# Designs tried in a protein design run: designed miniproteins, single chains, continued (3). Part 100

Each design is a single chain, and the fold is of that chain. pLDDT is the mean over its residues in the fold that is shown.

## One batch from the design tools (miniprotein)

Design m11471
Fold by ESMFold2-Fast:
Structure m11471 (fold): chain A 96 residues (1-96)
Amino acid sequence: SVLARQIALVLRIIGLEIEIDRLDLSEEVKKKAKELLDKIRKAALETDDPEVLDKLEEILDELEKVLKEEKDEEVILKKLDELQKKVDELLKEAGV
């Protein structure tokens, strides 16, 4: 069910937003990460395409990995920008 996947993804995003406040990250990284999460959440709620949900889930997996595993702030910021571009391109292709 697309709706079940949308709900699961939104709950995962809410959990990660809470976790971000507890991570040893700069305020700039936290702000950009939360802005990207909000964008992914809106995209997930507006799509009825399971392929778009698959791609949003992959982007969220990469975002979580970047925030939890990467230690260099410049690398984190660059990867966040790349992930934001992937979301923007996906939304443009999906007509959202």
Scores: mean pLDDT 86

Design m11472
Fold by ESMFold2-Fast:
Structure m11472 (fold): chain A 81 residues (1-81)
Amino acid sequence: MDEEEKKKAKEGLEKGQLLARTFRDMSEAARLSGDEDSVSEAYSAFISDKEQAIKILDRIAEDPAAREAALRAREDVRKLL
């Protein structure tokens, strides 16, 4: 197998792990806030407009119960900007 193919596979796995962590943290914020609609908006925005996703997560973070999870998801999104 080509060394170039192995390198691309490793880079893809690392990016996939970061994406999976981002979605997990957003799901946790939804569970804690009870605001599933706002988190669904953040998921949609995350694909097309990451700045909008951050704004939605900042709004969810206003709920003390969801604050830590929402801020964690926000930082994950910022790392993918």
Scores: mean pLDDT 74

Design m11473
Fold by ESMFold2-Fast:
Structure m11473 (fold): chain A 89 residues (1-89)
Amino acid sequence: MSLEEAEERVRSLLHPDYVIESVEIRPDGIHAVVLGPKGERLFLHIAPDGTITLVSGEMTEEAPGLRVTFGPRAPGAPTLPIRIEATGW
């Protein structure tokens, strides 16, 4: 996977209000840092096969007009999807 494709993959998971701070390709996959509208940082790991894992958190974050849902990475367990949605109220 190229860096350009990696950035596109990360971008496709995010609402436009989220800012990609960094994306890098490592031997174990893609590592990305994303900033939310409230300044929250999300640390994502995307495996070479496209499996998405949250590396640094086990919480669901809800902000006015925005919801982020993610879960822990567990060895041998299914990777939880990351969903980021903006909802105007």
Scores: mean pLDDT 58

Design m11474
Fold by ESMFold2-Fast:
Structure m11474 (fold): chain A 87 residues (1-87)
Amino acid sequence: SRLAELQELAATTTDPETLERLRLLNAALVRVAAERQLALGNTEAQPALDKAQALLEELAPRFGPEELEEALRLAEELLAEALAAAA
């Protein structure tokens, strides 16, 4: 699975470019998860969303808007996979 592949990559990689891409993906995952929680009425997710948005804005100049959009799309797919695995 994509989630398992990324977990293995995160555990084994020492490549700075790959680590930066994983940081972008982690921020995107927190954003997507927090947005979902807010949609469900969990207002306690707002600080996590704010922090994720700030980190994404910091990383955006390095990756650009297309890479950010791709990271958010992948984050939605990974969250859906994780939720399906937990069911």
Scores: mean pLDDT 81

Design m11475
Fold by ESMFold2-Fast:
Order: C-alpha cells, then sequence, then structure tokens
Structure m11475 (fold): chain A 68 residues (1-68)
C-alpha cells in the first residue's frame, strides 16, 4: 500500500540523516543525500504526482525536525 511505501521512505530517510549527521556532514550534504535516495524510491514505486508531493512534504518535515 502507499502507507507502507511512505513509512519505508521515512524510515530510510531518518536512517540516512542519523548516519550522515554522526559522520559530521553538513545539513546541505545530508539534505542532498536524502533527496537523491527518496527520488530513487519514488521512481521505483511509480508513485503518482499527488503521492510524490505527499512523500516530499513528509520527508522535508522529518529532515527539518531531525536537523533542528
Amino acid sequence: SFEEILKQILEEAESIVRTLRAQGLSDEQIRAAVRQHVEALMNQHKLSPEQQAEVLKAVDELVSKLLS
């Protein structure tokens, strides 16, 4: 389901943020790495434009919270 895909994307995004932050990468580098990974997953799952917008909003909110 889309909910399961969204959950997977958010869990993987959080893992990337935590790993790269622990390695001392900048916020800009972390955001770029997350974006690349999320775009690949959205393409793999053939998400609709509406689903892609929902994913990107949720990811941006999560990343901003983790980097604050």
Scores: mean pLDDT 88

Design m11476
Fold by ESMFold2-Fast:
Structure m11476 (fold): chain A 68 residues (1-68)
Amino acid sequence: SDEEIEKELLTVYTTALDRIARAKTEAEKQAVLDEAKARLDEIASRHPQYREEVERAKEALEAAVKAA
């Protein structure tokens, strides 16, 4: 369902944000970002209607890494 897809997307995003904030090295932050982007791309591949939300989430995670 749409609610389940939105919850999955939100869970991937919020978990990645927390892990980026807790990461102690640039390498760790980059690894979390790469893993999260791959998982978000899998969601968009299975549910193309969520591609725009996925791209926004990826941009927000990239900004979080740069700000940290």
Scores: mean pLDDT 87

Design m11477
Fold by ESMFold2-Fast:
Order: C-alpha cells, then sequence, then structure tokens
Structure m11477 (fold): chain A 81 residues (1-81)
C-alpha cells in the first residue's frame, strides 16, 4: 500500500511540474498538497495517516485537473505548443 501511494506521489509531482510553466498558481497549489501528504507519511506511516495522505492527494489531483483544462483551452486558441 505505501509503495503504491509513494508512486502516485511521484506521478502527481511530475504532472504538476510539467504544468508549472503554463499555470504556476494551480501547479504550486497541487505541489503544496503533495508535500503535505509526503510529510504525513514520513512522520508516521499509520493507517490514519495513509487515509489523510490520500485525501491530500485527491485535492492535489483537483488542482492538476484544473491546470490541465487551462492548458487545453490555451492549446485550442493556439497559445501553447
Amino acid sequence: MLENLKKAIDVIKERAEKLRPYVPELAEQALKFVDEAEKILESDPSRENYLKAVDYLSEAIKYIRQAERKVAEAKARGEVL
């Protein structure tokens, strides 16, 4: 379980970093939630902390999806390669 969650954190970080040049505000917000999830798991990898980390990652994904929509809109206007 913890290994799968750590892998999810890496994927979410990569997605957020790729969005940073285009939508820095949303990308930074997503990264803040990822950092909170990592902090909780590093301090105490208990069942309760696992569930809290999942909640933080869910919030991060919401910001990533918002950023991805903005990038898609910009591409539709020819503003992004």
Scores: mean pLDDT 79

Design m11478
Fold by ESMFold2-Fast:
Structure m11478 (fold): chain A 100 residues (1-100)
Amino acid sequence: SLIEEYVKKETLRLVRQYLEQKGFDEETIERVIKVLEEIMDEFFKYLKENPDATYEEMLAFVDELVEKYKDKLKSEEELNIVKTGAYSFVDLYRLYKKLL
């Protein structure tokens, strides 16, 4: 889906920009971006299998994905950034799906 590709690219761009502006090193940026991308890819698979998923069900699934991938992150700050990115991604997807 063009919406899925756009929302994914935009979310990753914004999170990368945030991390760069905060002075995170390249290793940390690539780790966070990679984990967030994996979460978004699994979320899109979930949406294809569950086209009638509610907002509450979408957020619950994101929480499960964050828990699944948390061991790939090195700090609580990285975990909070990934959580924020993933929630923002769900909201952005819903907004674009409604507007387009």
Scores: mean pLDDT 87

Design m11479
Fold by ESMFold2-Fast:
Structure m11479 (fold): chain A 70 residues (1-70)
Amino acid sequence: SLAEAAAKSGEAGAKAETLAAARTGAWHSMQLAEQAGIKEAAEAGRRGAHAKTLEEARRGAWESMKLAKK
């Protein structure tokens, strides 16, 4: 499902070792969560995708993953 795909992308971003990879995972999680209608997960993913630090990008991706799992 789109929700499961969003959670998987968020997990990848949360485990990423670089800012670029963490942002990419968060961005994909945001896009998939938006398509699934999970607004809170999409907003968390958006924060991660636009984060300026690795820790903030991972946090946004992790929150997006958690919210997409329900």
Scores: mean pLDDT 87

Design m11480
Fold by ESMFold2-Fast:
Structure m11480 (fold): chain A 71 residues (1-71)
Amino acid sequence: SLEREAEERARKIAEGLAANPEKIEVAVQAALDAGYPEMAEALRRAGELAAEGRIEEAARILKEALLAELE
């Protein structure tokens, strides 16, 4: 399902941001360059949470943003 796919992608992105905090700004800029400002904001907020070790909360925010883009 679309929701399951978004959940898996969000989890991987959140884990990636936690492992490489320096990539948060790169991910945000990539989303902006692609024309997804709402995704860029979600990536910034998720990156802040991931830096604090709050991976589940970061994944939740990213899942919601991914579902919005797929609708």
Scores: mean pLDDT 82

Design m11481
Fold by ESMFold2-Fast:
Structure m11481 (fold): chain A 91 residues (1-91)
Amino acid sequence: GVDEAIARLEELVKKAREGLEKYKDNPEAQKLFEEAVSTAESALGGIRKLAENGKEAGAPEDVIVSGAQALADEAEKRVNELMKKAEEIAK
């Protein structure tokens, strides 16, 4: 459901923040991990807004869940791409 999509993004924020701590002495890697955190946090805000607006509009639960999962999938793809690039720079 929506809670699972939120949990996925919270785990991505955690991983990106772990990257910030691990690569604190690498400014180029840091910028990419900072963008990853920002991307995941922005998607979390988007899901929360989608759930609130959907409930107010009386949208079916499956429509809200589908939208939340789509936002989580797009954010996960971008965050993973950013973290991979950061790790490649840190080599």
Scores: mean pLDDT 86

Design m11482
Fold by ESMFold2-Fast:
Structure m11482 (fold): chain A 82 residues (1-82)
Amino acid sequence: AEEKRRRAIEEAERAAEEASRAAELASKEKDPIKRTGYILRAIGSAVQAELAAERAERYGPAERAREAAERAERAAKTEKKA
């Protein structure tokens, strides 16, 4: 149980990192097609972070995973404004 929870927390944090990176690349990209690709990657990574946080929470409170999912969602939403 602890191993599965730990892996889910790590997955959520990794997905949040990827979402933030994709959002940053989108904000710096001048090509509309490439920018759209980065935006979609940020959204996909945010969904992965949320799913990982939900999995971690099945084994008990997982604040780190939940915080990671929230960071990923914010990164994806911020990029929609750019």
Scores: mean pLDDT 80

Design m11483
Fold by ESMFold2-Fast:
Structure m11483 (fold): chain A 123 residues (1-123)
Amino acid sequence: MSLEEIEELIRKRLLEILKEAKSDPAAEPLRELVDLAAHPDYLKVVPEQVSLASIEERIKAGEIRSVEEFEELVRLMLDNVGLVTPEGSPVLEQAKEFGAKLMAQIRELRAEEEELLREHLAS
């Protein structure tokens, strides 16, 4: 498999993971960017805002080229929910469970990407 074919395969897999993630009811607070007009102090607590939709846009724009870059943005998105959601709330617990499942899928894809890149370098 060529490097271009690996990059295209990874891009398609990232978009499929996002599509499945967006379909989960637990993803509701993560799907879109926070309305800053309704939450004017949000950026004082969360310096960099990230949502599933904003990650999808960045993948389509070619700004995310690796599973590692995708994982970093997903981690930041999940950390941001923890900063603005009350501890022990049902919403935070659902977000943690959702995040754990999503991060497990990302780790599996990262291992697949590393194997494909190793095979390419051996060819």
Scores: mean pLDDT 83

Design m11484
Fold by ESMFold2-Fast:
Structure m11484 (fold): chain A 83 residues (1-83)
Amino acid sequence: GPAWLAEIPEEELFDRFATYLVNRFPELADKPELLRKIFELVVPKSKSEEELIENGERLVQYMIDNNLPLTVEGAEKAYEELF
């Protein structure tokens, strides 16, 4: 995994990430599997917690802007198109 991840417990990082994304996109509040998938997709592309949150927001915004379903499959498609 990325070197910066060794500085932060993964579950604590996920909880903070998920809390931030749900606050920005309330539609994600009842979609824990989608939140986990977005986290797993963007973690390897991120070099800091700030970049992780930014990449997560970009992925969700892309899904909304392109009318992709808020599902694991929708997130995977958005990731392939955006990253």
Scores: mean pLDDT 83

Design m11485
Fold by ESMFold2-Fast:
Order: structure tokens, then sequence, then C-alpha cells
Structure m11485 (fold): chain A 64 residues (1-64)
């Protein structure tokens, strides 16, 4: 794979991770305000997705 292709894919994985982190943050804030455990469960799931996408980005960056 060309370096430019790896950089583009890493950027896309970083963007996906950032989106998941932002969504998780809104559910964390909602849980803090309402105490609704559904928001905590959703935040946990989104943070797990964030970790996975971040790892993919880091693996692609290591190939550069």
Amino acid sequence: MKKKQLEEEAKKERERANKLAVEASTHIDAYAETGDPAHQARADALLAGYVEERKKAEELEKEI
C-alpha cells in the first residue's frame, strides 16, 4: 500500500473514533444530569467502539 493511501485510511479511522468519542461524551453528560442507566450503557458501548477505531488508526500509522 502507498504511504498516501495509509495516511488517508488512518485519517478516516481517526475521524470515526472522534465521532464515537463525541457521542459518548453526550451520553456521559446526560447520565450525570438524569441518572438514567441507559445513558451509561450507551456511553460504555460508544467508548468501546472508540478504542477499536483508535487502534486501527494507530496500526495503519505504524505501517507508514
Scores: mean pLDDT 81

Design m11486
Fold by ESMFold2-Fast:
Structure m11486 (fold): chain A 93 residues (1-93)
Amino acid sequence: SRMEKIKELLARVEEFAREAVESITDPKLREELARAIQQTVADQKNSTDSLEDIMLKVSEGVLKVLREYRSHLPPSLQQRLDELEAELAELQK
């Protein structure tokens, strides 16, 4: 179902965010990225929107933060970020 695809994408985005944070070798940059992700998740989960809309907004917000740090990610994670953004765009139609 669409809901199962949204849940699966959110789980993959959350796991990817963890891998992205762990890939950063600079401790300050790693901490900044981790805090930015935590803040965007907290802000979006406090929404009164539907569960489906909240999950999509969390995925969108996390990927948007990761996009800002894309140049600091290894090439394999840059490609996975682009792929996750494309999958999110398809679910938002």
Scores: mean pLDDT 84

Design m11487
Fold by ESMFold2-Fast:
Structure m11487 (fold): chain A 85 residues (1-85)
Amino acid sequence: HMSPIEQIEKIKQEALKAADEGDRKSVLEKMRQLIDLLLEAEKNKDIETKKTTLDAILELGDYLWEKDPELALEVSSELLRAYLR
C-alpha cells in the first residue's frame, strides 16, 4: 500500500523525466494526477498531503517554465481551472 506522499513523489519524478524527454502528453497526464490528489487532500482536510502536492506542482511548474514555457502555461491554466470554482 503506497502512502499519498510516496505516490506524489513518484508522480513528480515521472513528470520531471517526461519533461526532460519532451513527452508533453505524459507531463500533462502526471500534472492532472497531481491536481486530482491536491483536490482530494483539500476535500479530506489533509494539510500535509495538500502541502506536499502543492510543493510538487510548484517544483514541476518552475522546471517547465525553463524547459517548455508553453507547456508550463497550459499546466498553470489547468491548475487554476481545477482549483478555482
Scores: mean pLDDT 83

Design m11488
Fold by ESMFold2-Fast:
Structure m11488 (fold): chain A 79 residues (1-79)
Amino acid sequence: SALERARRLEEELREAISELPPEVAEEVKRAVLARLARMAEEVAALPGSEEERERLAAERAARVAEEGIEEARRAKEEA
């Protein structure tokens, strides 16, 4: 399910961030949280059922997590 995928990616993101220096970890966390907040606002504005919005939110959250994982891995390579 979309929720299971989002949970798995969130866990992978948490692990990727934990490998970074604390200062860099906080920067990546802040960027991810900002993107999640923006996505939540966009989804909340969409028409449709609550169930449809939940599914879409999970799918978009998974995408944000994937982007965060890539950013964390790039930051680790640059350090």
Scores: mean pLDDT 80

Design m11489
Fold by ESMFold2-Fast:
Order: structure tokens, then C-alpha cells, then sequence
Structure m11489 (fold): chain A 87 residues (1-87)
């Protein structure tokens, strides 16, 4: 449903933002990563449901939530002092 997709997109973006705030404050990197991972999952699910409903704005919002979540995970990794290896 389009309303469910929009809700998931918002929740994903909010969790990603919270994870990033924790990482920037020098808090628990595991908590920041968990919030970011959950945010990216919700954002991607929101984008998928929006695509099925033909809601192009919902797809963009879901993708934005997923990106916010991924960003939080990356910040958490930097905070934890672990090397970031990209392939």
C-alpha cells in the first residue's frame, strides 16, 4: 500500500538520522550501526512497496531512507576505528 510505503520510508530515514547523531556524538558504534541497518531495511522495503503501488515519490523517499541508514552504518564503522574496505 502507498501509505504503508510512505510510513516505512519515513521510519527508515528517522532511524538513519538517529544512528548518524549517535555516531557524531561519539556514542555506541554498535547502536549507531544497528539503527542504520534497520533504517536501510525499512527504506528499501518502503521503496519496494511504493514501486508496486506505482508511487514514484514513495520510491524516492524509500531510497532516501535507505541511503540515510547506510550513511549511519558507515559513520559507526569510522567511530569504531575499523578499516573501511570497499570492493
Amino acid sequence: SADEARRLAREGAELGAEGSKIAEAGGDPEEAARLGSRGSELGLEGARLAAEAGDSLGVALGAGGAIAGIGAVAQAGLLAGKPFEAK
Scores: mean pLDDT 81

Design m11490
Fold by ESMFold2-Fast:
Structure m11490 (fold): chain A 68 residues (1-68)
Amino acid sequence: APPLSPEEREMLAELEAIIADPRATLARKLAENADNPLKRALLEHVMATHSEEEIRALARETLALMRG
């Protein structure tokens, strides 16, 4: 196997933890585009109004992960 850098090793550990929680994976992926104000507004709207509790929880987790 190719050698892992410290950054790649850290990323793998993070991915393993995220795979154990797929919802956290999606939340983190959504948070990567945190500099888009429209995305933030949409997530706030989803968190307040969406019919699915799991989707509201996802939006809440994403907002918590987004750059403050």
Scores: mean pLDDT 69

Design m11491
Fold by ESMFold2-Fast:
Structure m11491 (fold): chain A 110 residues (1-110)
Amino acid sequence: MAEVTEVGQELIDILKEVYPDLSDEEIERHFKEAVRLVGLGEAPPESAHDLTKAVHLLLTVLAGDEELFAETVKRSTVEALEMAIKIARKLGVPEEAIRRLEEALEEKKK
């Protein structure tokens, strides 16, 4: 939990760069919601903010939870997937994780 919080601070800083129109409090709220849902093994609702979905997609792909990732992709917009890829590249995640996100984006566009 504490280790997730430390890694989360670097991710929050990247989120502030990719969502400059959101307040720090809004970014932290949406980020914490994504972390909570991943911890519960639950996909975000379709009504969730794109930031929550983007962070959830990234955390789920890094955790290797393919079933939860697939469910979140179904509930996500093209924009949420594009933002997840942008965040992943800025965070320097493994190329395999980025490729999985890009494949999900291409399938979502069809």
Scores: mean pLDDT 80

Design m11492
Fold by ESMFold2-Fast:
Structure m11492 (fold): chain A 78 residues (1-78)
Amino acid sequence: DKIKELQTKLENAKKELESVKAEGDRRLAQLYQEAARSDDETGKKLFEEAKKVREETNQKIAELESKIKDYENQIKSL
């Protein structure tokens, strides 16, 4: 059943989206805590790492949102 397969993929993509958001928030919180305790040189490196984590997380969110939309459109087309 193609609809059932797509529904499973949709559910999994939504769960992965929530996991990615939670992991991103956790990693950012850790980096900001470390930066607050660090010297200027180390703090600057940690802020650059935080920027990369934000960019990586946002990219993964966008990819998953695109997949979710694609699966929803495929289900509606059946």
Scores: mean pLDDT 86

Design m11493
Fold by ESMFold2-Fast:
Structure m11493 (fold): chain A 80 residues (1-80)
Amino acid sequence: MTVEEIEERLSELIENNASLEEQNKAVKELIEEAKKLPKKDREIVARKLIIYLEALIKISKDEEIKKELEENLKRAEELL
């Protein structure tokens, strides 16, 4: 998956009003795809995922999903 494909996937999740559960699952998969990228591209994707995850955490009222989003945020930060 390219940087552009990851950006498109994130945009699709927002545009289609995906549930927090669907967005959390998709972000987890995108973090795994980002690990396969060259360092420069991985860092670009990591920064985008961090911003996206911080936004989801801020609006989340479900404690279980919020904890999973916070765990995924830490995983995205490890990509830097």
Scores: mean pLDDT 82

Design m11494
Fold by ESMFold2-Fast:
Structure m11494 (fold): chain A 96 residues (1-96)
Amino acid sequence: HMVEATIHVPSANLTLRVEGTLPALVDVAEAVAPFMSEEDGGVALIQAATNAVAGGADPEKDTSRRGRATIESPDKEVAQAVAEALRARGIEVELV
């Protein structure tokens, strides 16, 4: 079962909707970290991890890195860079 999390990165004007395992959510957080301010990085990562666990993600049971992300941003250069980083980690990406 995949869990769903929404990650907002206000400093980059970027929103990601992620559906995947807990390891895939960690991969998303690591991939977007270079595009986050200090404020965005800490809050967004903690919220995504908390939501994943609350949604039933068990870090001891599912170690797979399966996920998909939908990226929404008016800055298409940032959106494309994030998409490439996620695809390099094996995550399916849709740009809107």
Scores: mean pLDDT 67

Design m11495
Fold by ESMFold2-Fast:
Structure m11495 (fold): chain A 99 residues (1-99)
Amino acid sequence: MRERLLRLLDELRRTAEELVEAAERNDLNRIIGLSLRLIGLLFDIRRIAPEDLRADIEELERLVRELISAVMAQDIDRARELLRRIHALVDRIRRRLEA
């Protein structure tokens, strides 16, 4: 379970980075595909995450949905801010799993 959750968090982090890069390039097809991938990753993370991480996973879901919204609105500055917050939260969750 832990190794799978760590892998999903790493995939979510990379996919969020790629989404912001696609938004900076105005690559609409890639934005759509990466947004759907992020939603799928959140679903998988929620399904396997232990109960003690529930609040952190709910916050991660909120930040990812705000990121997708910012990207769709072409608010690149907001998207970059949200990406930084997602990175910080993922790192915090990873530290709790590796403790």
Scores: mean pLDDT 88

Design m11496
Fold by ESMFold2-Fast:
Structure m11496 (fold): chain A 60 residues (1-60)
Amino acid sequence: SLENIFKVLEAMHKNKGKELSLAELSKMTGLSRPTVSRAARYLKKQGTIEEVAPGVYRLA
């Protein structure tokens, strides 16, 4: 959902310049790991975030 995408994006903006794993994003947002994975995949496709290692993301 858009709300879940927003929560993941907000967590990344609050941690600017840091590399965040799906597990860390899940803990920060309170969302399940599959939900965070879907949101991160969407944001990566939009060019908003980049995957720097398997399951590890940062702001583009």
Scores: mean pLDDT 85

Design m11497
Fold by ESMFold2-Fast:
Structure m11497 (fold): chain A 59 residues (1-59)
Amino acid sequence: MELLVKRIADALGLSEKLVREALKVLEEDPNASPAEIAERVKGLSVKQAALIKRAYEES
């Protein structure tokens, strides 16, 4: 998990904290929409949540 957080954060130019929280949401609900992820993670936009979800699905 930690290596995946760093890889996504570096690739997308996002903080590790935001990526880690978004991945935690996806671990709890793999079908969570980008809007649902953004609602649960303060400071994360829907567009950023969509990018993190795509990176998670590709890994």
Scores: mean pLDDT 81

Design m11498
Fold by ESMFold2-Fast:
Structure m11498 (fold): chain A 88 residues (1-88)
Amino acid sequence: MEELTKTLLEKNKEAGLNIDEESIRTVAEYVTSDTFKHLPELARLSGGEVISPTDPEFIKRIVPLRGGKPISLEEAEVIAEGIKEYLK
């Protein structure tokens, strides 16, 4: 979790975006939580779409559902790249 949060904060700075830090933490906590292991539940919440933590549309959708502030697609793309780097 700490490693992922650090990566996402660095990506936010590199992109020159002001993504809400709490939203970044919300994504990091969710992706590293036991909840992420319940992919069938996430598929139902997304209308049966293929779900990945590196999908910007998924990130944009999940952040407000987990208590973060709404983010743009561009912000979600930056977060997705950070998650992809962490999962390497």
Scores: mean pLDDT 68

Design m11499
Fold by ESMFold2-Fast:
Structure m11499 (fold): chain A 85 residues (1-85)
Amino acid sequence: DVKEKLIEQLAITLAWGRLQGLPEEERRRIAEQLLDQALRNSGLELSEEEREEIMREAERREPALLEELRRLWAAEGGPEMAEFP
């Protein structure tokens, strides 16, 4: 399911950008660039409405993925970063 894969990749990209502290405008720009690149690489022909649907669905999934990434980051010790010995 190519559409599902695109939604997942975009949602992860948006969540990662938010986790990294990127502003909303930057996160959206990166996601839109990734969508355009994926469409070119896959040869998919999507309408404007279908592209908007994919982006909206990715935005809906972002909060859950953000929490998952935060859990992984916390387990990895991101908040406990030691700069040097």
Scores: mean pLDDT 74

Design m11500
Fold by ESMFold2-Fast:
Structure m11500 (fold): chain A 78 residues (1-78)
Amino acid sequence: MDKALGEFLKLANAAHSGDTQGALEEGQKLASLLEPEYAEKVLKEAKEMAEASKKGDEKKKSEAMQRMYQYMKESLEK
């Protein structure tokens, strides 16, 4: 759990800065710690969060971050 949470925080920081490539790289690292079905969902939300951050869409950014966190938790329960 701690390792996945650490990667999630790096992902959130990259997405917050509008760094789409950095967010995808950190998202890929987080995804490697998850079950494949959840990994794909996390990467999709990571991309949406980074794009929302670039546009200043705080609501979409928050929603994407919450979905990524939920997918991470669901994967780690298995």
Scores: mean pLDDT 78

Design m11501
Fold by ESMFold2-Fast:
Structure m11501 (fold): chain A 69 residues (1-69)
Amino acid sequence: DSVLESLSEVEQAVYETLKKEGPLTTAEIAERLDLPPSTVSKALNNLVKRGLVEKEKVGRTTYYKVKEK
């Protein structure tokens, strides 16, 4: 898939984590990948812009999940 091939290493790791374990918060992804939350947040923003991931708000908490068609 050409879109997945254009992802950075971090973006691909975040996407694969969400595909296997989602929905997850930024903090949960950061903990699983042992990455700073700021790094994960940037990757998530790019994935949302590409239409690969979507936000789901539950109360005060924002979860991220792979976008299903």
Scores: mean pLDDT 80

Design m11502
Fold by ESMFold2-Fast:
Structure m11502 (fold): chain A 79 residues (1-79)
Amino acid sequence: SQIQQLQAQLDGAEQYADRLEEAYKQLKEQADKARADPSQKDLAEGYERSAEAAKLMLEEARARAEQYRAQLQQLLAQS
């Protein structure tokens, strides 16, 4: 059913967002650690860039999950 498909898409989007949030936190921590060592400047910049990418993907994933949630709520209200 369309409701089951949307629920699966919502669940997947929420799980993806959770993974991205964890990745963002880890990358930010690694960037901060590497930034404390001047010899690891390139590594720190790499982690910072990856963290920025993860943050953007997280924001997009959260927006996508909210879109699926809204669609699911609308279908359930019309049932």
Scores: mean pLDDT 88

Design m11503
Fold by ESMFold2-Fast:
Structure m11503 (fold): chain A 77 residues (1-77)
Amino acid sequence: SEAEKLLKEAEELVKRFLEEAKSMSVEEVEEATERMLEKLKELFKKMVEAGASPVQLARLLALSGEVVAETRRIKGR
């Protein structure tokens, strides 16, 4: 389904962000996090329009949580 494709796109974007964040400075990761959360917000809206299930929407929110957790880990260095 379209919602499944959008969720997979979000998963791939977050995976790449987490790998790239490992080499970022605190300033770079804060800026990258803001951009990533905006992209995930746009994908959430598209998934709702595509008829995504509550479980699929919850998985996207969990991905947003992973981005925030990694940012906190880097800032706590």
Scores: mean pLDDT 85

Design m11504
Fold by ESMFold2-Fast:
Structure m11504 (fold): chain A 77 residues (1-77)
Amino acid sequence: MEPSEEIQKLMYELLKFYHGEITAEEVSEKYGIPKEIIDALKAGVDEETLERLLKEAGISPEVREIILNFHRKLKEK
């Protein structure tokens, strides 16, 4: 498996979602991330809240770090 390729694809698809090119449901199903967490990224919730949601959803630490990093880059939305 190519972790770097999956990381790049996830980041790219989150950007596409942000621009409205794909749905939160598509990202959610493909990566096993609850839709509410994807929506929270766009809504600009606190990093602490986002991390808690990811942990409660059982998201892997690697995917969690990618999502938190993306969130940090989008602070201003």
Scores: mean pLDDT 71

Design m11505
Fold by ESMFold2-Fast:
Structure m11505 (fold): chain A 61 residues (1-61)
Amino acid sequence: MDERAARYVSKHTGLSIEEAKKLIEKIVKETGASYEDAALSLAASKGDLDKAIELAKQIVK
């Protein structure tokens, strides 16, 4: 699951799989969102961590 989510983010943002994993984990830690929701938020924000955190917070309300 984690590798698929990281590959999805990598494809949509241009980040490496390793960098995508690190950013997804950071979003999960900061927001409490699931790994999937964190990955979707990061992809939707085009790799912008601050925007991804705000999007993930909206999901976990």
Scores: mean pLDDT 80

